# Designed miniproteins, single chains, continued (3): the designs that were tried, part 20

Each design is a single chain, and the fold is of that chain. pLDDT is the mean over its residues in the fold that is shown.

## One batch from the design tools (miniprotein)

Design m8668
Fold by ESMFold2-Fast:
Structure m8668 (fold): chain A 59 residues (1-59)
Amino acid sequence: MSLEEKLALLEKEFGVKLKDREKLLELPDRLAIGLMLREIADVKNLPLEEVRKRAAELL
């Protein structure tokens, strides 16, 4: 699974749109995913721990 596919799955799962998708695609997968999960937590006002658990089950 490509980084772009992983980002798309996270967008769909959490119902969000990334602001800086192009910048994330320039980063290593681990860092890009970590930054996206933090953005999702902030946008959805969810605990980061909960977002990480759901992402781990999805990816």
Scores: mean pLDDT 80

Design m8669
Fold by ESMFold2-Fast:
Structure m8669 (fold): chain A 84 residues (1-84)
Amino acid sequence: SMAELQALVDETVAAVAASPATLAQVARALGLESAPDAVVQQALRDELMKTLEELAKRYGDKAALEAARRAVEQARAAAAREAA
């Protein structure tokens, strides 16, 4: 469902925001190095939602949900590596 995709995107953004180094890398990747953290977080949310909606249209809802769950897992793993 769209609500499940939004929830997973929010979890990914929260995991990225919990890691200053990961958030800085995301800001650089999006060309937003000088932007406030809130702007970087919103831009990441928008890009993830766009990507997942395109994936769902092309490959179906299961593929989009699997990609979203993988994104959460990878973001949490990156934050855990920074904390270690």
Scores: mean pLDDT 82

Design m8670
Fold by ESMFold2-Fast:
Structure m8670 (fold): chain A 84 residues (1-84)
Amino acid sequence: MEELEKEYEELVERLGRAAREAARRHAEEIHASTGEADVPVEEIAERAEEHARAAGEHLGKTAPSLEEAIKKVREALEELEREL
C-alpha cells in the first residue's frame, strides 16, 4: 500500500506545479492586457502552488480512503490542466 501513498504524494506535487504554472500564465496575461506594472506574478504563482498542495494534502486527510484521495487530486489536476 506504500505505492498508493507515493502516487498520492506525486499527484499533490504535480498539482502544485500545475497550479503555479497556470497562475503565472494568468497573471502574465493580466499584466500584458492591462499594462499593470505592479502585478506580483512570482508571488501569485507561489501562493497558488502552496494553496494547491495544501488542498491536496487536506483531501488525503479527509477522504474516506487513499484511493479516493488520489481520485480527487487527479480530477483537480485534470481540471486545472484544462484551464491552461
Scores: mean pLDDT 76

Design m8671
Fold by ESMFold2-Fast:
Structure m8671 (fold): chain A 95 residues (1-95)
Amino acid sequence: MLEQLKALAKKARDFAQEVIKKFSDNKEVVELAKEVQELAQKVIDSTDLEQAREYAEKLLEKLGELREKLNELNAYEEAEKAYELAKEIQTLLDS
């Protein structure tokens, strides 16, 4: 599980970087994406499963906030990517 959470966190970090680049003129989206990137990095840097799970739960919450904001901007492709990533993380956390 730890390595699987870290792999998903790397995908979340990379996704957040793409969102920051694409929506650089939207401060709220950039701020949410930076928070996703920071939480993803904390999952990647976790040395035990308990710590990784705690940061992954926070990452899941921030991905949800980012998805909602992307939907408001009609950025449906990016919102769907955030949703699928959150779903994969949730599935691992429920395992």
Scores: mean pLDDT 87

Design m8672
Fold by ESMFold2-Fast:
Structure m8672 (fold): chain A 82 residues (1-82)
Amino acid sequence: MKSPEEVIEEFRKRAEEILEETLEELERTTDPLEKAKLAFRAMAELVDLALETRKLHPEPEVQEEVDKIVEEINKKLVEAVK
């Protein structure tokens, strides 16, 4: 079974992959509404991943770190659409 540390590392890696893929698509997109749509889809995917991770790993340390990662990535996505 995965340790809390392994779960957090796996979540961060997947969150960073979502960010990287979305930033690449945003670089190719010029329409502000299409950029907003891409960012919102990425945020929704990240939230779904966070909820599933917290459901499987209800440990407080996992929840706290997952929440921090979600806030970090969402901030970067919002800034990329400006």
Scores: mean pLDDT 84

Design m8673
Fold by ESMFold2-Fast:
Structure m8673 (fold): chain A 92 residues (1-92)
Amino acid sequence: SRREALVEGLTRGAEEILDRIFEKNEPGMTPAELARAEALRPKLLEEFAEYAKNNPEGLLEELREEVETNPNPNNREAARILIEAAEEAVAK
């Protein structure tokens, strides 16, 4: 369904964002902190998927607003990644 496709796309986008954060290690985490954060990744993605599942269309609309209004360029980029992943999932 469209709802399932949106949730799958949004979750894949969130996974991509987390991959970029851990790959770049921009927070400057120690190896122990990085390993702990990486261990939390499945739980974070599951929680995000449940959040997206509740109202995926509303979340998508909020993300579109974030691309235009959020003062933080990293947040705007994250919103674009989520939107693109969601739209790709619906197109399949």
Scores: mean pLDDT 80

Design m8674
Fold by ESMFold2-Fast:
Structure m8674 (fold): chain A 108 residues (1-108)
Amino acid sequence: MTPEQIRQNRQALLGVIREALDKLREQLLKATTDEEIYQAISAFVQQVLDSTPESWHPAANAAIGAAVNVILENKDATSEEDLEKVRDRALEAAEQALSEMENQMLKS
C-alpha cells in the first residue's frame, strides 16, 4: 500500500472505532453489573471487526485491545461525565495503537 492509502485506511478505521465507542458508552451508562459491562465490550469488539475489511483486522485488533484496556481500567465509571472521559481516553489509546501499526507497516 502507498503511505497515502495507509493514512486513508487509518482514518476510516478510526471513524468505525469512534462510532462503536459512542454505542459502547451508551451501553455502559445502562450497565449495572460486570456481566453487562463485558457483554457491551464484546458487542463493541464485534461491531468494529464486522465493520472493517479482513485485511484491516490486525490494525483493528491492536486498536480494540488498547481501547478495551482503558475501559476495563475504568469499569467503575458510571456517571455520564466519567464515561465521556473514558470514551475519549479509549479513542486516544486506539489512535496511538493505529499510529504504531502504521509505522510498522511503513518500516516492513
Scores: mean pLDDT 78

Design m8675
Fold by ESMFold2-Fast:
Structure m8675 (fold): chain A 118 residues (1-118)
Amino acid sequence: MEVIEKFLELMKKKNLSKEEREKIIDEVSKIIENSNSWEELLRKSVELAIKTFGPEAVELLAEIIKNGKIEELAEKGNSNARVFLYIFRAPIIMAKNEGLSNEEIAEKIREVLKELLE
């Protein structure tokens, strides 16, 4: 199965209400406002994503980013997938502005994920 298909199947299994999605968007705004570094922003974004969607979704996102398929995922995603991608929008944009490649961004997400699961 293609990595995007695996991710979308995980998103289909999430039964999030509109109100729960709005709460996630609000938490993203608070994380952005209260983060003093890209590393802090990324860590808090990964923590929120694990809490709301689970660690497997974060691992699949890292693979999708590494493969340059994030735009394809954004086009094919349902409301849950779009909210998940919104969690990572600011940290990914900031990383790209600092000159990080897709592979470097994916590896940093995996490093943070491993730290949070220990």
Scores: mean pLDDT 85

Design m8676
Fold by ESMFold2-Fast:
Parts: structure tokens; C-alpha cells; sequence
Structure m8676 (fold): chain A 94 residues (1-94)
């Protein structure tokens, strides 16, 4: 599986840095609680309700990933990463 560190198009440099930090935590298999807390922190710092709202859903996907075998666990982590990116992009539209 090829993973390239790259900027997400359409995000500011600061927001891109936060999103990449969260994606790295997801890829490394950080604890669901740690990812939820980091998303809540970033959401509060940026004023993004979208990032705050997605924090619980992302944590749930990561909990499911820990219970799943490798193919399904990687798919669930990918879905969590997509949710974070989409939440950040929605925030940028405001």
C-alpha cells in the first residue's frame, strides 16, 4: 500500500498540518480516545464545529478497526481518514 505525505488540496497550510497530524495517528493505529481528543482540541482551536462533530464517528471507526482482521481494519481506518478530510473541507467553505 503506497502512502505519500502530501498536502490536501483546498485546505489552508495550518488546517492541512492539523489534518495530516490526525491522518498520521489513524495510519499508526493510535488509540481511538487519543484521536477523538486530538480532533476535539483542533476543533476548539480552529472553531470548527465540523471537526468536533466528526470526532465521535472517527473514534467509533477506529474502535471497529481494532476488532477487525487486517483487510477490514485498513478499510475502516481509510474511512476514518476520509471523514476527517471531508470535515476540514466543509469548514474551509465557510
Amino acid sequence: MRVSPLEIPGLSPELNQYVQEIIQMIVEGAEPEEIREQLERIGKETGSKELLEVSEEVAKLMEEAYKSPPPESRELRGRAAVLVVNAALKFQEK
Scores: mean pLDDT 76

Design m8677
Fold by ESMFold2-Fast:
Structure m8677 (fold): chain A 72 residues (1-72)
Amino acid sequence: MKILTGEEALRALVEELRRIAEDPNSTVEEYEQAAKRADTLAESAERMGHPEIAEEARKVADLARENIEKKK
């Protein structure tokens, strides 16, 4: 029960960061913050035993970094 509540919170955070990473109007600074937060979230999810959520968070971080390169 407590683990499920944590999983729901982690998934909500991943979706918020994905929204920023997917938005073409996000600034380089917003992408950098999204990537950093997604890396931290992936580490937390993996420690909590949610490797699927950690993998999704890593994809968000990678997408944000790809978009940083496109703007520079």
Scores: mean pLDDT 79

Design m8678
Fold by ESMFold2-Fast:
Structure m8678 (fold): chain A 63 residues (1-63)
Amino acid sequence: HMYEVTDEEVLEILKKYAGVESRIVTGDQVDEAGVRAALAGDEEAVKKLSEFVKEKKKELGIS
């Protein structure tokens, strides 16, 4: 795992979100290509995931 990705909870939330079928999730989804880019150190992808994770943590009640 790369330290360029903020924390392990990023992967946890992404796995949970990606596990939700497209038929259930409306709007933008975090796909595997985006996760792969962030793990490779793409700054834009990392920022996008960080913002997404922060928002989802609040919604899910994860602090």
Scores: mean pLDDT 51

Design m8679
Fold by ESMFold2-Fast:
Structure m8679 (fold): chain A 89 residues (1-89)
Amino acid sequence: MKEEEARKEAEELFERAAELMAKAAAYAVDPEKAAEAEKARKEAGELVNEALELLKKTLSDEEAGKLVEEAVERAGEAAADAALEALAK
């Protein structure tokens, strides 16, 4: 895989992981949806790991780790926003 292709695929996986983390945060507001929240968190983690493995094929561990840290920060912000929106209802 070429570096440009790996970065694009990893970014798509990170965006999907952030969406799942936002859904998990919204589900976590409802105690009856705890299982759905846990499933979404697990799927998000799997996507992040897949993105990291793709990046490591073309990038150094340092560069791959930096991109993962930036993606995790974005996912955390998305989750916080989703939780606040769910609580406002």
Scores: mean pLDDT 79

Design m8680
Fold by ESMFold2-Fast:
Structure m8680 (fold): chain A 65 residues (1-65)
Amino acid sequence: SKAEEFRAKLDEKIEELVKEGKTFQQIADEVSRLLDEADEQFTPEERRRIAAYAVEKLKEIKEKL
C-alpha cells in the first residue's frame, strides 16, 4: 500500500541521516517534515499509524545516540 511505501521511505531517510552524522534534533525535524507531507496523501487513521511508527523509530535512534 501507499502507507507501507511511505514507512519504507521514512526508514530509508532516517538511516541516511544517521549515516550522515546528523543530530537527533535534525533527524526529528526532517521526520516532522515528512509527516507534514503525509497529511496531504493519507487518511487520518493512516496518518496516526505512520506518526506512531515514526515516534517509535525516533525513540530507537535517541537510545543509540
Scores: mean pLDDT 80

Design m8681
Fold by ESMFold2-Fast:
Structure m8681 (fold): chain A 54 residues (1-54)
Amino acid sequence: MTLEEKVRAEVDRRIAAGEDPQALLDEYSNYPGGSIGEVQKNQVAVAHLREVLA
């Protein structure tokens, strides 16, 4: 499983569990800073959530 597949699957699971997609988008968009890996993970999550909300 690629990083992108893992991140998208985690976002989809959280939405299925009843979390608000807009709240998730806000969470990933406002990350407190971090490593290059955290930045990449958050970018994938934000892109996927924007597609869900479109």
Scores: mean pLDDT 77

Design m8682
Fold by ESMFold2-Fast:
Structure m8682 (fold): chain A 81 residues (1-81)
Amino acid sequence: MSVEEKIDELIEKLKNGEISLEEFLEELLRLVDENPEKASELLRHLVKRARELEKTDPELANQIIAAASEVQAHVREKEAA
């Protein structure tokens, strides 16, 4: 399964209330830690999905952007170490 496919599954679970925003963030951080070379692709896919959802589900779009910001901060901290 690609990183993009895993993100799409996590977004669907978040949308359906199957996972919390905190669990969603934890899973994204795990994906980055397991696939550090794909961190930029993961972040781009999150932003793309949020933009697509902005008109149909702005609450979900905002949650995805908030999670993407936290993931980006985590990646930057690891790159600085």
Scores: mean pLDDT 82

Design m8683
Fold by ESMFold2-Fast:
Structure m8683 (fold): chain A 79 residues (1-79)
Amino acid sequence: GDKERVEELKREVETETDDQKLLELAREAVEIAERTKDREVLELALEVVMLALKRVTDSKIAAQLIGLALRVIGLLLEL
């Protein structure tokens, strides 16, 4: 299910070294969370984005990850 996929994405982010791939994994997690609007899925997607931010080195990709984090935070505040 959706939660299981986001948990898988979290594990993939923990071992990923490519900045573009970190963005792709984080974006997929956020898109799943935005579709479901489930609090637990949103919280997991935020964890994926924050882990990607910790690992990213490219400033442009970091800015995109910050944007993804803000999208998730906005939805959590509306629940």
Scores: mean pLDDT 89

Design m8684
Fold by ESMFold2-Fast:
Structure m8684 (fold): chain A 65 residues (1-65)
Amino acid sequence: SMEKERLGKEAVEELKRDPHVVSVRYEDGKIIVETDAEDPTVQAALSIRVIEKGIELGSGELRVV
């Protein structure tokens, strides 16, 4: 839907502001976030945020690169 596309774009813009986020994309109802964070606590915090956004948008995935 157009509303989900708008919410996806807003989530991408919000998550891109995080210094531990390398890239963010929203495609096929899935928000995908890549991080270079080595700290497990930072990874866990990002994972929670991505899961929360994924609940609204369809699904979410955090990738460690």
Scores: mean pLDDT 82

Design m8685
Fold by ESMFold2-Fast:
Structure m8685 (fold): chain A 84 residues (1-84)
Amino acid sequence: HMEEERERLVKEAKDIVEEAKKKTPLQAQGLFSELAAGAVTLPDPEVAREVLDAMVEEAKKISPEIYELAKENADYARAVLERR
């Protein structure tokens, strides 16, 4: 069901961002880039936006630097979704 799938995808995004806390900035950039690219390929744009929002909000809890990296990747992905 899409509701359970949405909750699972949002939770996975938060878990991935938590892993970024243990990574170098370059590795964190890679994780955010992969997560954002994955979100863009989701069939439901609303679910994709929720995943990107969760990524940014969770990154904000770690540090301003990690937040900025997540936001830049999310903004690019959001621009792609706007064209769908």
Scores: mean pLDDT 79

Design m8686
Fold by ESMFold2-Fast:
Structure m8686 (fold): chain A 72 residues (1-72)
Amino acid sequence: SEEEERLREELEWQIEALLNNPKYKDIKTKDDAINYLKSVFEKLLEEAEAEGNTTAVEFLRKKMEILDKLKN
């Protein structure tokens, strides 16, 4: 619960940082930022699964679940 809340706050901060960063011109909405982060995490998840890193897999799945809840 407290860990999930902290991860949520971290992800919300990352979303805001992407929206305010002029280098990411294609990220114009909260959903754009969430989709970008999901694509990054999906790539990391595939790599972690290929390496048998179950701890990283579980952590990345938790982050992606929180992102889905943030989408609406």
Scores: mean pLDDT 84

Design m8687
Fold by ESMFold2-Fast:
Structure m8687 (fold): chain A 89 residues (1-89)
Amino acid sequence: GLSIEVSEERKKELMELARKEFPDIPVYYATSVAEAKEILKSSEGRIALVVPNLDLAIEIAKIAPEYGYDFLDVRRVGDGFALILEKKE
């Protein structure tokens, strides 16, 4: 999977922007497909998964159905991306 090094400052900025845009759903952050898989295994319902680039967003969207998640939307947050995912019941 893709792995991207991101500063703590950039991570904080992207997560704060995502929380402002999606105040009613939990916001998570991933820099790799492995981190995203852990989030998808442990989360429920609708989530916003923030990533530093589009390539990682595309890879996560491809694997989300394997963990019971529908890909609903992708939004730009700062220079990163927020994937809106919802777990099927």
Scores: mean pLDDT 82

Design m8688
Fold by ESMFold2-Fast:
Structure m8688 (fold): chain A 82 residues (1-82)
Amino acid sequence: SDEEVIEQVLEAVREAYRLAQEKGKEAGLALLERQLEQLLKEGKISKKALENVIKAVELALESDFSEDELLDMVRQVLKSEL
């Protein structure tokens, strides 16, 4: 279901955010890209959804968003794309 896909993306975003806090933005974004590329290969998300989620995470990390604020933003992005 679309909601199951949303939860899988949000989990990937949560892992990436936590890694970014621990090892820096580049490490977090690299993990996110790998996880989202897998979902794209499985046909679960579009390339547009992948690109928009990465942009949202990059913006949030640059703007010192909390984990919860980032997850809310990504959920809104995915609802517009799915």
Scores: mean pLDDT 86

Design m8689
Fold by ESMFold2-Fast:
Structure m8689 (fold): chain A 75 residues (1-75)
Amino acid sequence: SSDSVQQVIQDGDRLVQNVDNMSVQDANDRVIQLSVRTQQLLNDPSTTDDQRRQVQDQILRAVRSVRDRQQQDRR
């Protein structure tokens, strides 16, 4: 549903905005959970093509943000 799409977008925005204020483990766990929810939406036939692009773009942004945080913590 559009509510589920909006929730994934909002949760992704919060993750990216707050990634520096959470532990690396918490950030990683959150991006994994977000990825699972994104896959569920991509497999839902009621999800529109525009919504698919939005959630795909959002998960990629979240993954990059968490990966960059992990790389900084390793240096």
Scores: mean pLDDT 84

Design m8690
Fold by ESMFold2-Fast:
Structure m8690 (fold): chain A 62 residues (1-62)
Amino acid sequence: MELTEEQLKFLQELFGLEKDGKFDERTRVAVRGFQRLAGLEDDGVADEATIAALERLKEQLE
């Protein structure tokens, strides 16, 4: 289960991280933080539900 580079960069920008598009420890922590905010299980794994919630948030901010 994997975010695209663009989705990773969006998440990194949302949490004030460097937008390097890498799924590293900081990005994993940001994924868990996002999952908690979205009411999902905060396991730090970018599953389909996590990706869908992230895309919905991106749409709302545009």
Scores: mean pLDDT 76

Design m8691
Fold by ESMFold2-Fast:
Structure m8691 (fold): chain A 88 residues (1-88)
Amino acid sequence: SEEIEEIKEELERVKAQLPAARERLAAEPDPERRERLERQIELFEALLAGDRERARALLGELRDFDPEEVERGLAEVERVLRAIREAE
């Protein structure tokens, strides 16, 4: 199925982003930015684990921190969550 292949590709992209996200977290001195990065990493881990409910909750939390800055990246995550939901 095309939908399943699309989900697999997005999950591989998420998996590839995790090391870079963890490096950013380790190097981030600002507490608010660090908290946002922690939530983003938790979101990626929830997506990889197939925990859609947790992923949606974390997406909402991230939007509350900085909607303008995070919306671009989180829109892609929201799209992946929707594709997973529709495939299952």
Scores: mean pLDDT 67

Design m8692
Fold by ESMFold2-Fast:
Order: sequence, then structure tokens, then C-alpha cells
Structure m8692 (fold): chain A 112 residues (1-112)
Amino acid sequence: MKNILVLLQESVTYYEAAVHEFAGEPEIQELEKEAARLMIEAKDKVNKGDYKGAIEALERVIEKNRELHRLLSGRQKTADEADKERLERHLRSLDEVIEKLKQVIESLEKLL
């Protein structure tokens, strides 16, 4: 099992990179910016021992992630081959982040 802080940092890094990659797509970029802010908030709350607040922030990240997944899946169906491959990689990364965040939430709930 990876440590909570490592999983949170990996998720922050993903969203920060994604914001820059989707700079030309404002609907996607704004959701990624919101997810990044919520991830930074969750990490700060964990560092302060506010595990309940951290869980609430992470649940909101999962909601933003599900919205991103739906938007990217829709765009993949009509994209060219290069964009399809790029979007497929992002969809896999979003699925991996959701699973990591679920593991973090479960671990934090044990500390309540």
C-alpha cells in the first residue's frame, strides 16, 4: 500500500499537468483546475489533521473526475486517431486517480 501523502501528491501532479495540456479546451481545463484546487485543499487538510475536511474535498474531486471522464469519453468518439490515443491515456489516468482517491478516503476514515 502506498502512503496517503504519496497518493495525494501523484494526483496533484496529474491535474496540474492536465490543466496545461487542455489549455485550448476551456470546459475541460476549468474542471481540471477545480480538481487541482480541491486536491491541494485535501492535502493541506491532511497535513493539519482535518481528516473529515480532507474526505469532503476528495469526494468533490471524484465528482469532478466523473464529469471529466464523461466529457473526454464523448470527445474520443469523434476525435482523430492521435487525439483518440491522447484522450484514452487521460481516461486511464482519471480511472487510476479515482481508485487512488478511494483508497485514501478509506484510509482517512479509519483515522476518524
Scores: mean pLDDT 83

Design m8693
Fold by ESMFold2-Fast:
Structure m8693 (fold): chain A 62 residues (1-62)
Amino acid sequence: MLEEFREELAAIPGVSEEEVRAAVEELERLYEYYSRTRGKEEAEKITRERGRRLLEEFRAKS
């Protein structure tokens, strides 16, 4: 999941390595937080939705 997100984000023209790292760290923190509070399934759903939005935002910029 996070590996796929990293690959997709890194493939977008103009995205820096620092931006990729920051976005992956954001999703990792989001997953950990919601995994503890709501369980793994809900954490995966929330993390996937945030990742999809981030990919859309970066694609719109490029």
Scores: mean pLDDT 81

Design m8694
Fold by ESMFold2-Fast:
Structure m8694 (fold): chain A 89 residues (1-89)
Amino acid sequence: MEAAEREELERERAELLARNPMPEEALRDGEAVRRAHELARRALEEGLISREELEELVREAAARIRAGEVSVAEAAEALVAAIEALVAR
């Protein structure tokens, strides 16, 4: 069920982000977001992190963007670092 897992992850991420207005900065910072998405997908597919852990990290990132605490790029970089830390444990 590789395709189904990928679609579910993308849908859940898109739902979380869609509920939070994206600033124009997302256009410039698209590479950081795409990089975070690719890393998350690979780590989940390889079983290095759980879906629950990833959902929590994405939810936290979206909440921080919405609160104006971080930019989209900063949130994406923090998400990459968090996934790398979980993978390294």
Scores: mean pLDDT 68

Design m8695
Fold by ESMFold2-Fast:
Parts: sequence; C-alpha cells; structure tokens
Structure m8695 (fold): chain A 59 residues (1-59)
Amino acid sequence: SALAEEAVRAARAGDAVATAKYILKAREQGVGEDTARAAIRAAEEAGDELSAQLARELA
C-alpha cells in the first residue's frame, strides 16, 4: 500500500516521527500491522533503532 511505502521510506531515511505517523494512518485503515512489519525491517536494515522500536510498539 502507499502508506507502507511511505513508512518504509521514512524508516530508511531515519525519520522516526514520519515512520510513526504513517503506521498510525495505516492502523486507521486496518493495515497497521503489515505497515509496521515493513517499517521494522526497513529500519533494522538501515540501522535506525529508534524507528524500529517505535514501529514495534505500534504493531
């Protein structure tokens, strides 16, 4: 989904606030868990521990 792509982009860029914002929007649409999982993977691959932690808490 477009929200998952935005969350992944934010996580790769080290933007924890944007990562959380897109996951929360995805939760409102019933796809929050899938979006959070994609963001966790992207954040871990990028070494962004803060975005990874926030995504886990929002999953």
Scores: mean pLDDT 84

Design m8696
Fold by ESMFold2-Fast:
Structure m8696 (fold): chain A 60 residues (1-60)
Amino acid sequence: SMEELLEETLRIVDMIRHLPREQQLAVLDQFLTYLMDYEGVSPEQAEEIRKVALQRLREL
């Protein structure tokens, strides 16, 4: 579900919060690409997840 994907993404954001910003963004991009390629996530869903993740990163 979208809720489960968002929860997993926010967990990843929290795990990588200690990394430099450039590496945080690279990990996020790799994870979203994985979701689209292997988990059947649409580009539209991936964009929604990206927006939430970026907001969380700005708050950290």
Scores: mean pLDDT 83

Design m8697
Fold by ESMFold2-Fast:
Structure m8697 (fold): chain A 81 residues (1-81)
Amino acid sequence: SKKEELLEKLVKTLEEWVAETENPSTLLLAIAGRLEAALHSLKEGEISIEEAEAVFESVKEELKKHFPEAYKKLEEVEKEF
């Protein structure tokens, strides 16, 4: 679905941002891992798209507070999609 494609792009964007970060913090890795886990569970049919979107919104709030540059990159992807 288009929603699943958006979630996949958002996960990829965060993964790329983390990969470009020197010495990413445990918190950043935990936040990124939460999105990756949600996408994996969605692809395996373990959770619904609505459940995945709820995880995404929670992660987005944490990124906005702690990693505003990463949050901005995800917002740019959402606007262009």
Scores: mean pLDDT 85

Design m8698
Fold by ESMFold2-Fast:
Formats: C-alpha cells, structure tokens, sequence
Structure m8698 (fold): chain A 118 residues (1-118)
C-alpha cells in the first residue's frame, strides 16, 4: 500500500489518531533518509499491528503509545523472543517468521504490558 492508501485504510477503520501518526511517521522517516518503499512497508506493518490490537479491545490511543513505529514493534518482538528463550522454548529464526507470526508475537507482548499496567 502507498501512503495515501494507508491513510484511507486508517480512516475506514475510524482510526483518526493513527492517520495523523502515519503522516508524521512518513515525514520523520523521509528526514532520516529512508526510501519511500521502506517507509510505506513499515507504516503498513504498524497499521496491521494496531488493527489487531483494536480487534482485541485495545483503544487507538493506547495502541499508538505501545506501537507508534516499526522500531518500537521490533523492540517488542525482541522482548517476546528474549522471554521465550529464557524459558527454554525453541524459536524460529526471525528471517523465517511470516508477517502473521510477527504480528501475533508483538500483539501478545503489547497486551501483556497493558495487563501489567492496568
């Protein structure tokens, strides 16, 4: 999806704050020298994570605080994997993860953080 399609998707979902963050994120990432293709791909992934959090009852503002960027999502994925490894669980290499598996790991970690802070 291009930036305009991502903004339209956020509007269709009623995620007005997410729309504003996508616009801000795109501007900030362009200033950091990232390609438009990379920016669009990262923003699409962030939107998919926020959509899944909303489906699980997390409000838009809380979702944006937890996962405002791909970098924050990568941090949460790292936390998930570190916890599982500390418990002796075997994990697939990160390069073998599907998009759905990454989203599930991130969403589960975000929900646990919410539960511990509510």
Amino acid sequence: MNVEELIKRAEELGLEDVKEYIELEVRLRRLSGKSDETIEREAEFVLKVIEELEKRGVDEKTALRLVPSRSTIDLLLGVYRAIKKSRGEELKPIEELTEEEEIEMVVETAIEIIKENE
Scores: mean pLDDT 76

Design m8699
Fold by ESMFold2-Fast:
Structure m8699 (fold): chain A 69 residues (1-69)
Amino acid sequence: MEKERAKQVAEENEEIINRLLSRETDPRVIQILREGLERSREYAEQGNYQQSNTVTVASLLRAVGLRIE
C-alpha cells in the first residue's frame, strides 16, 4: 500500500517534470528539471520511491524558485 502509493506519486511527478520541460525556455530551469528527472529515475529503478519523490520535489521547488524571483 505505502510502496504502491510512493511508486504512483513518483510516476505522476515524472509526468509533471516532462510537461514542464516541454514548455520551459530558461536553460537553467531546463537543466535543473533534467538532472532531477534523471536522479529520480535512478532511485525509482532501485525501488527507492521515497528518495525519488524527494529529488523530484526538490527539483520542482528549485525550478519554481528561479521563475518567481
Scores: mean pLDDT 76

Design m8700
Fold by ESMFold2-Fast:
Structure m8700 (fold): chain A 85 residues (1-85)
Amino acid sequence: SEKAKLALELSELLITLIQNGKLSDEEIEEILKIIAELLGWSEEEFKDAFEIVKKRVEETTPLGNEEEFKEAKKKIEELKKKIEE
């Protein structure tokens, strides 16, 4: 489905952000909220996903590619606007 495709694209961008920089809890929550809305997650599924991603961020040393980080952030904002229109 189109929603599943968008959720996958957002998930790949989230991985790129984690690999290249440090995300705040707020940034993680914002991205996962969009994925949850696309996939129809329950509150429990959202909380589980948040804890998994938060742990991944805490355990990951970023590669520090600022251009990859900025580009991934830009693509997420563009996808968010398309979804929220």
Scores: mean pLDDT 84

Design m8701
Fold by ESMFold2-Fast:
Structure m8701 (fold): chain A 82 residues (1-82)
Amino acid sequence: SLEEIKERFEKEVKELIEKMYNDPNITYEDVLRELNRIYEKAVEEMEKAGLTPEERKEFDDYFAKLYIKALIEAYYHDQKVK
């Protein structure tokens, strides 16, 4: 379901950010790359689940908020450890 996909990918984004805070070698570019990878996996799972265009848009809008928040956190983390 859409809700299960949202919960799984929110967890993956959270785990990525926690990993970043625990590892000073993880850069903004590393986080950006992994966020894009997480999103691509979500798109594949949505296609396999047969979600409607409306459900895909809801996920995209939801994930965009998580993505932007994660990039902001990664940017400030990268500035702090440089």
Scores: mean pLDDT 81

Design m8702
Fold by ESMFold2-Fast:
Structure m8702 (fold): chain A 86 residues (1-86)
Amino acid sequence: FSIPKNVKIDKETAKKILEKLRENPQLLHLPLDEMAKELGVSKETLEKILEFVFGVKPSLVDPRDLYELLGEERTKQLIDEALKLL
């Protein structure tokens, strides 16, 4: 965490990553580090984007657990909702 007050994500980066996750929601089965590599972003950037999508910090609730709980269709719906807000 480089900047404590910089809680906003880069809109262009967030949109690109969310579009990739929408196409490949199975990536959410990966550990955060591996997911970040597949998406071509830093772990820190991915954490901010996932917090935006799910409304909860990855440090509080593992995104993999959320994906397993919600399933593919509901996860895609949340990604679509997040994309509309960007």
Scores: mean pLDDT 75

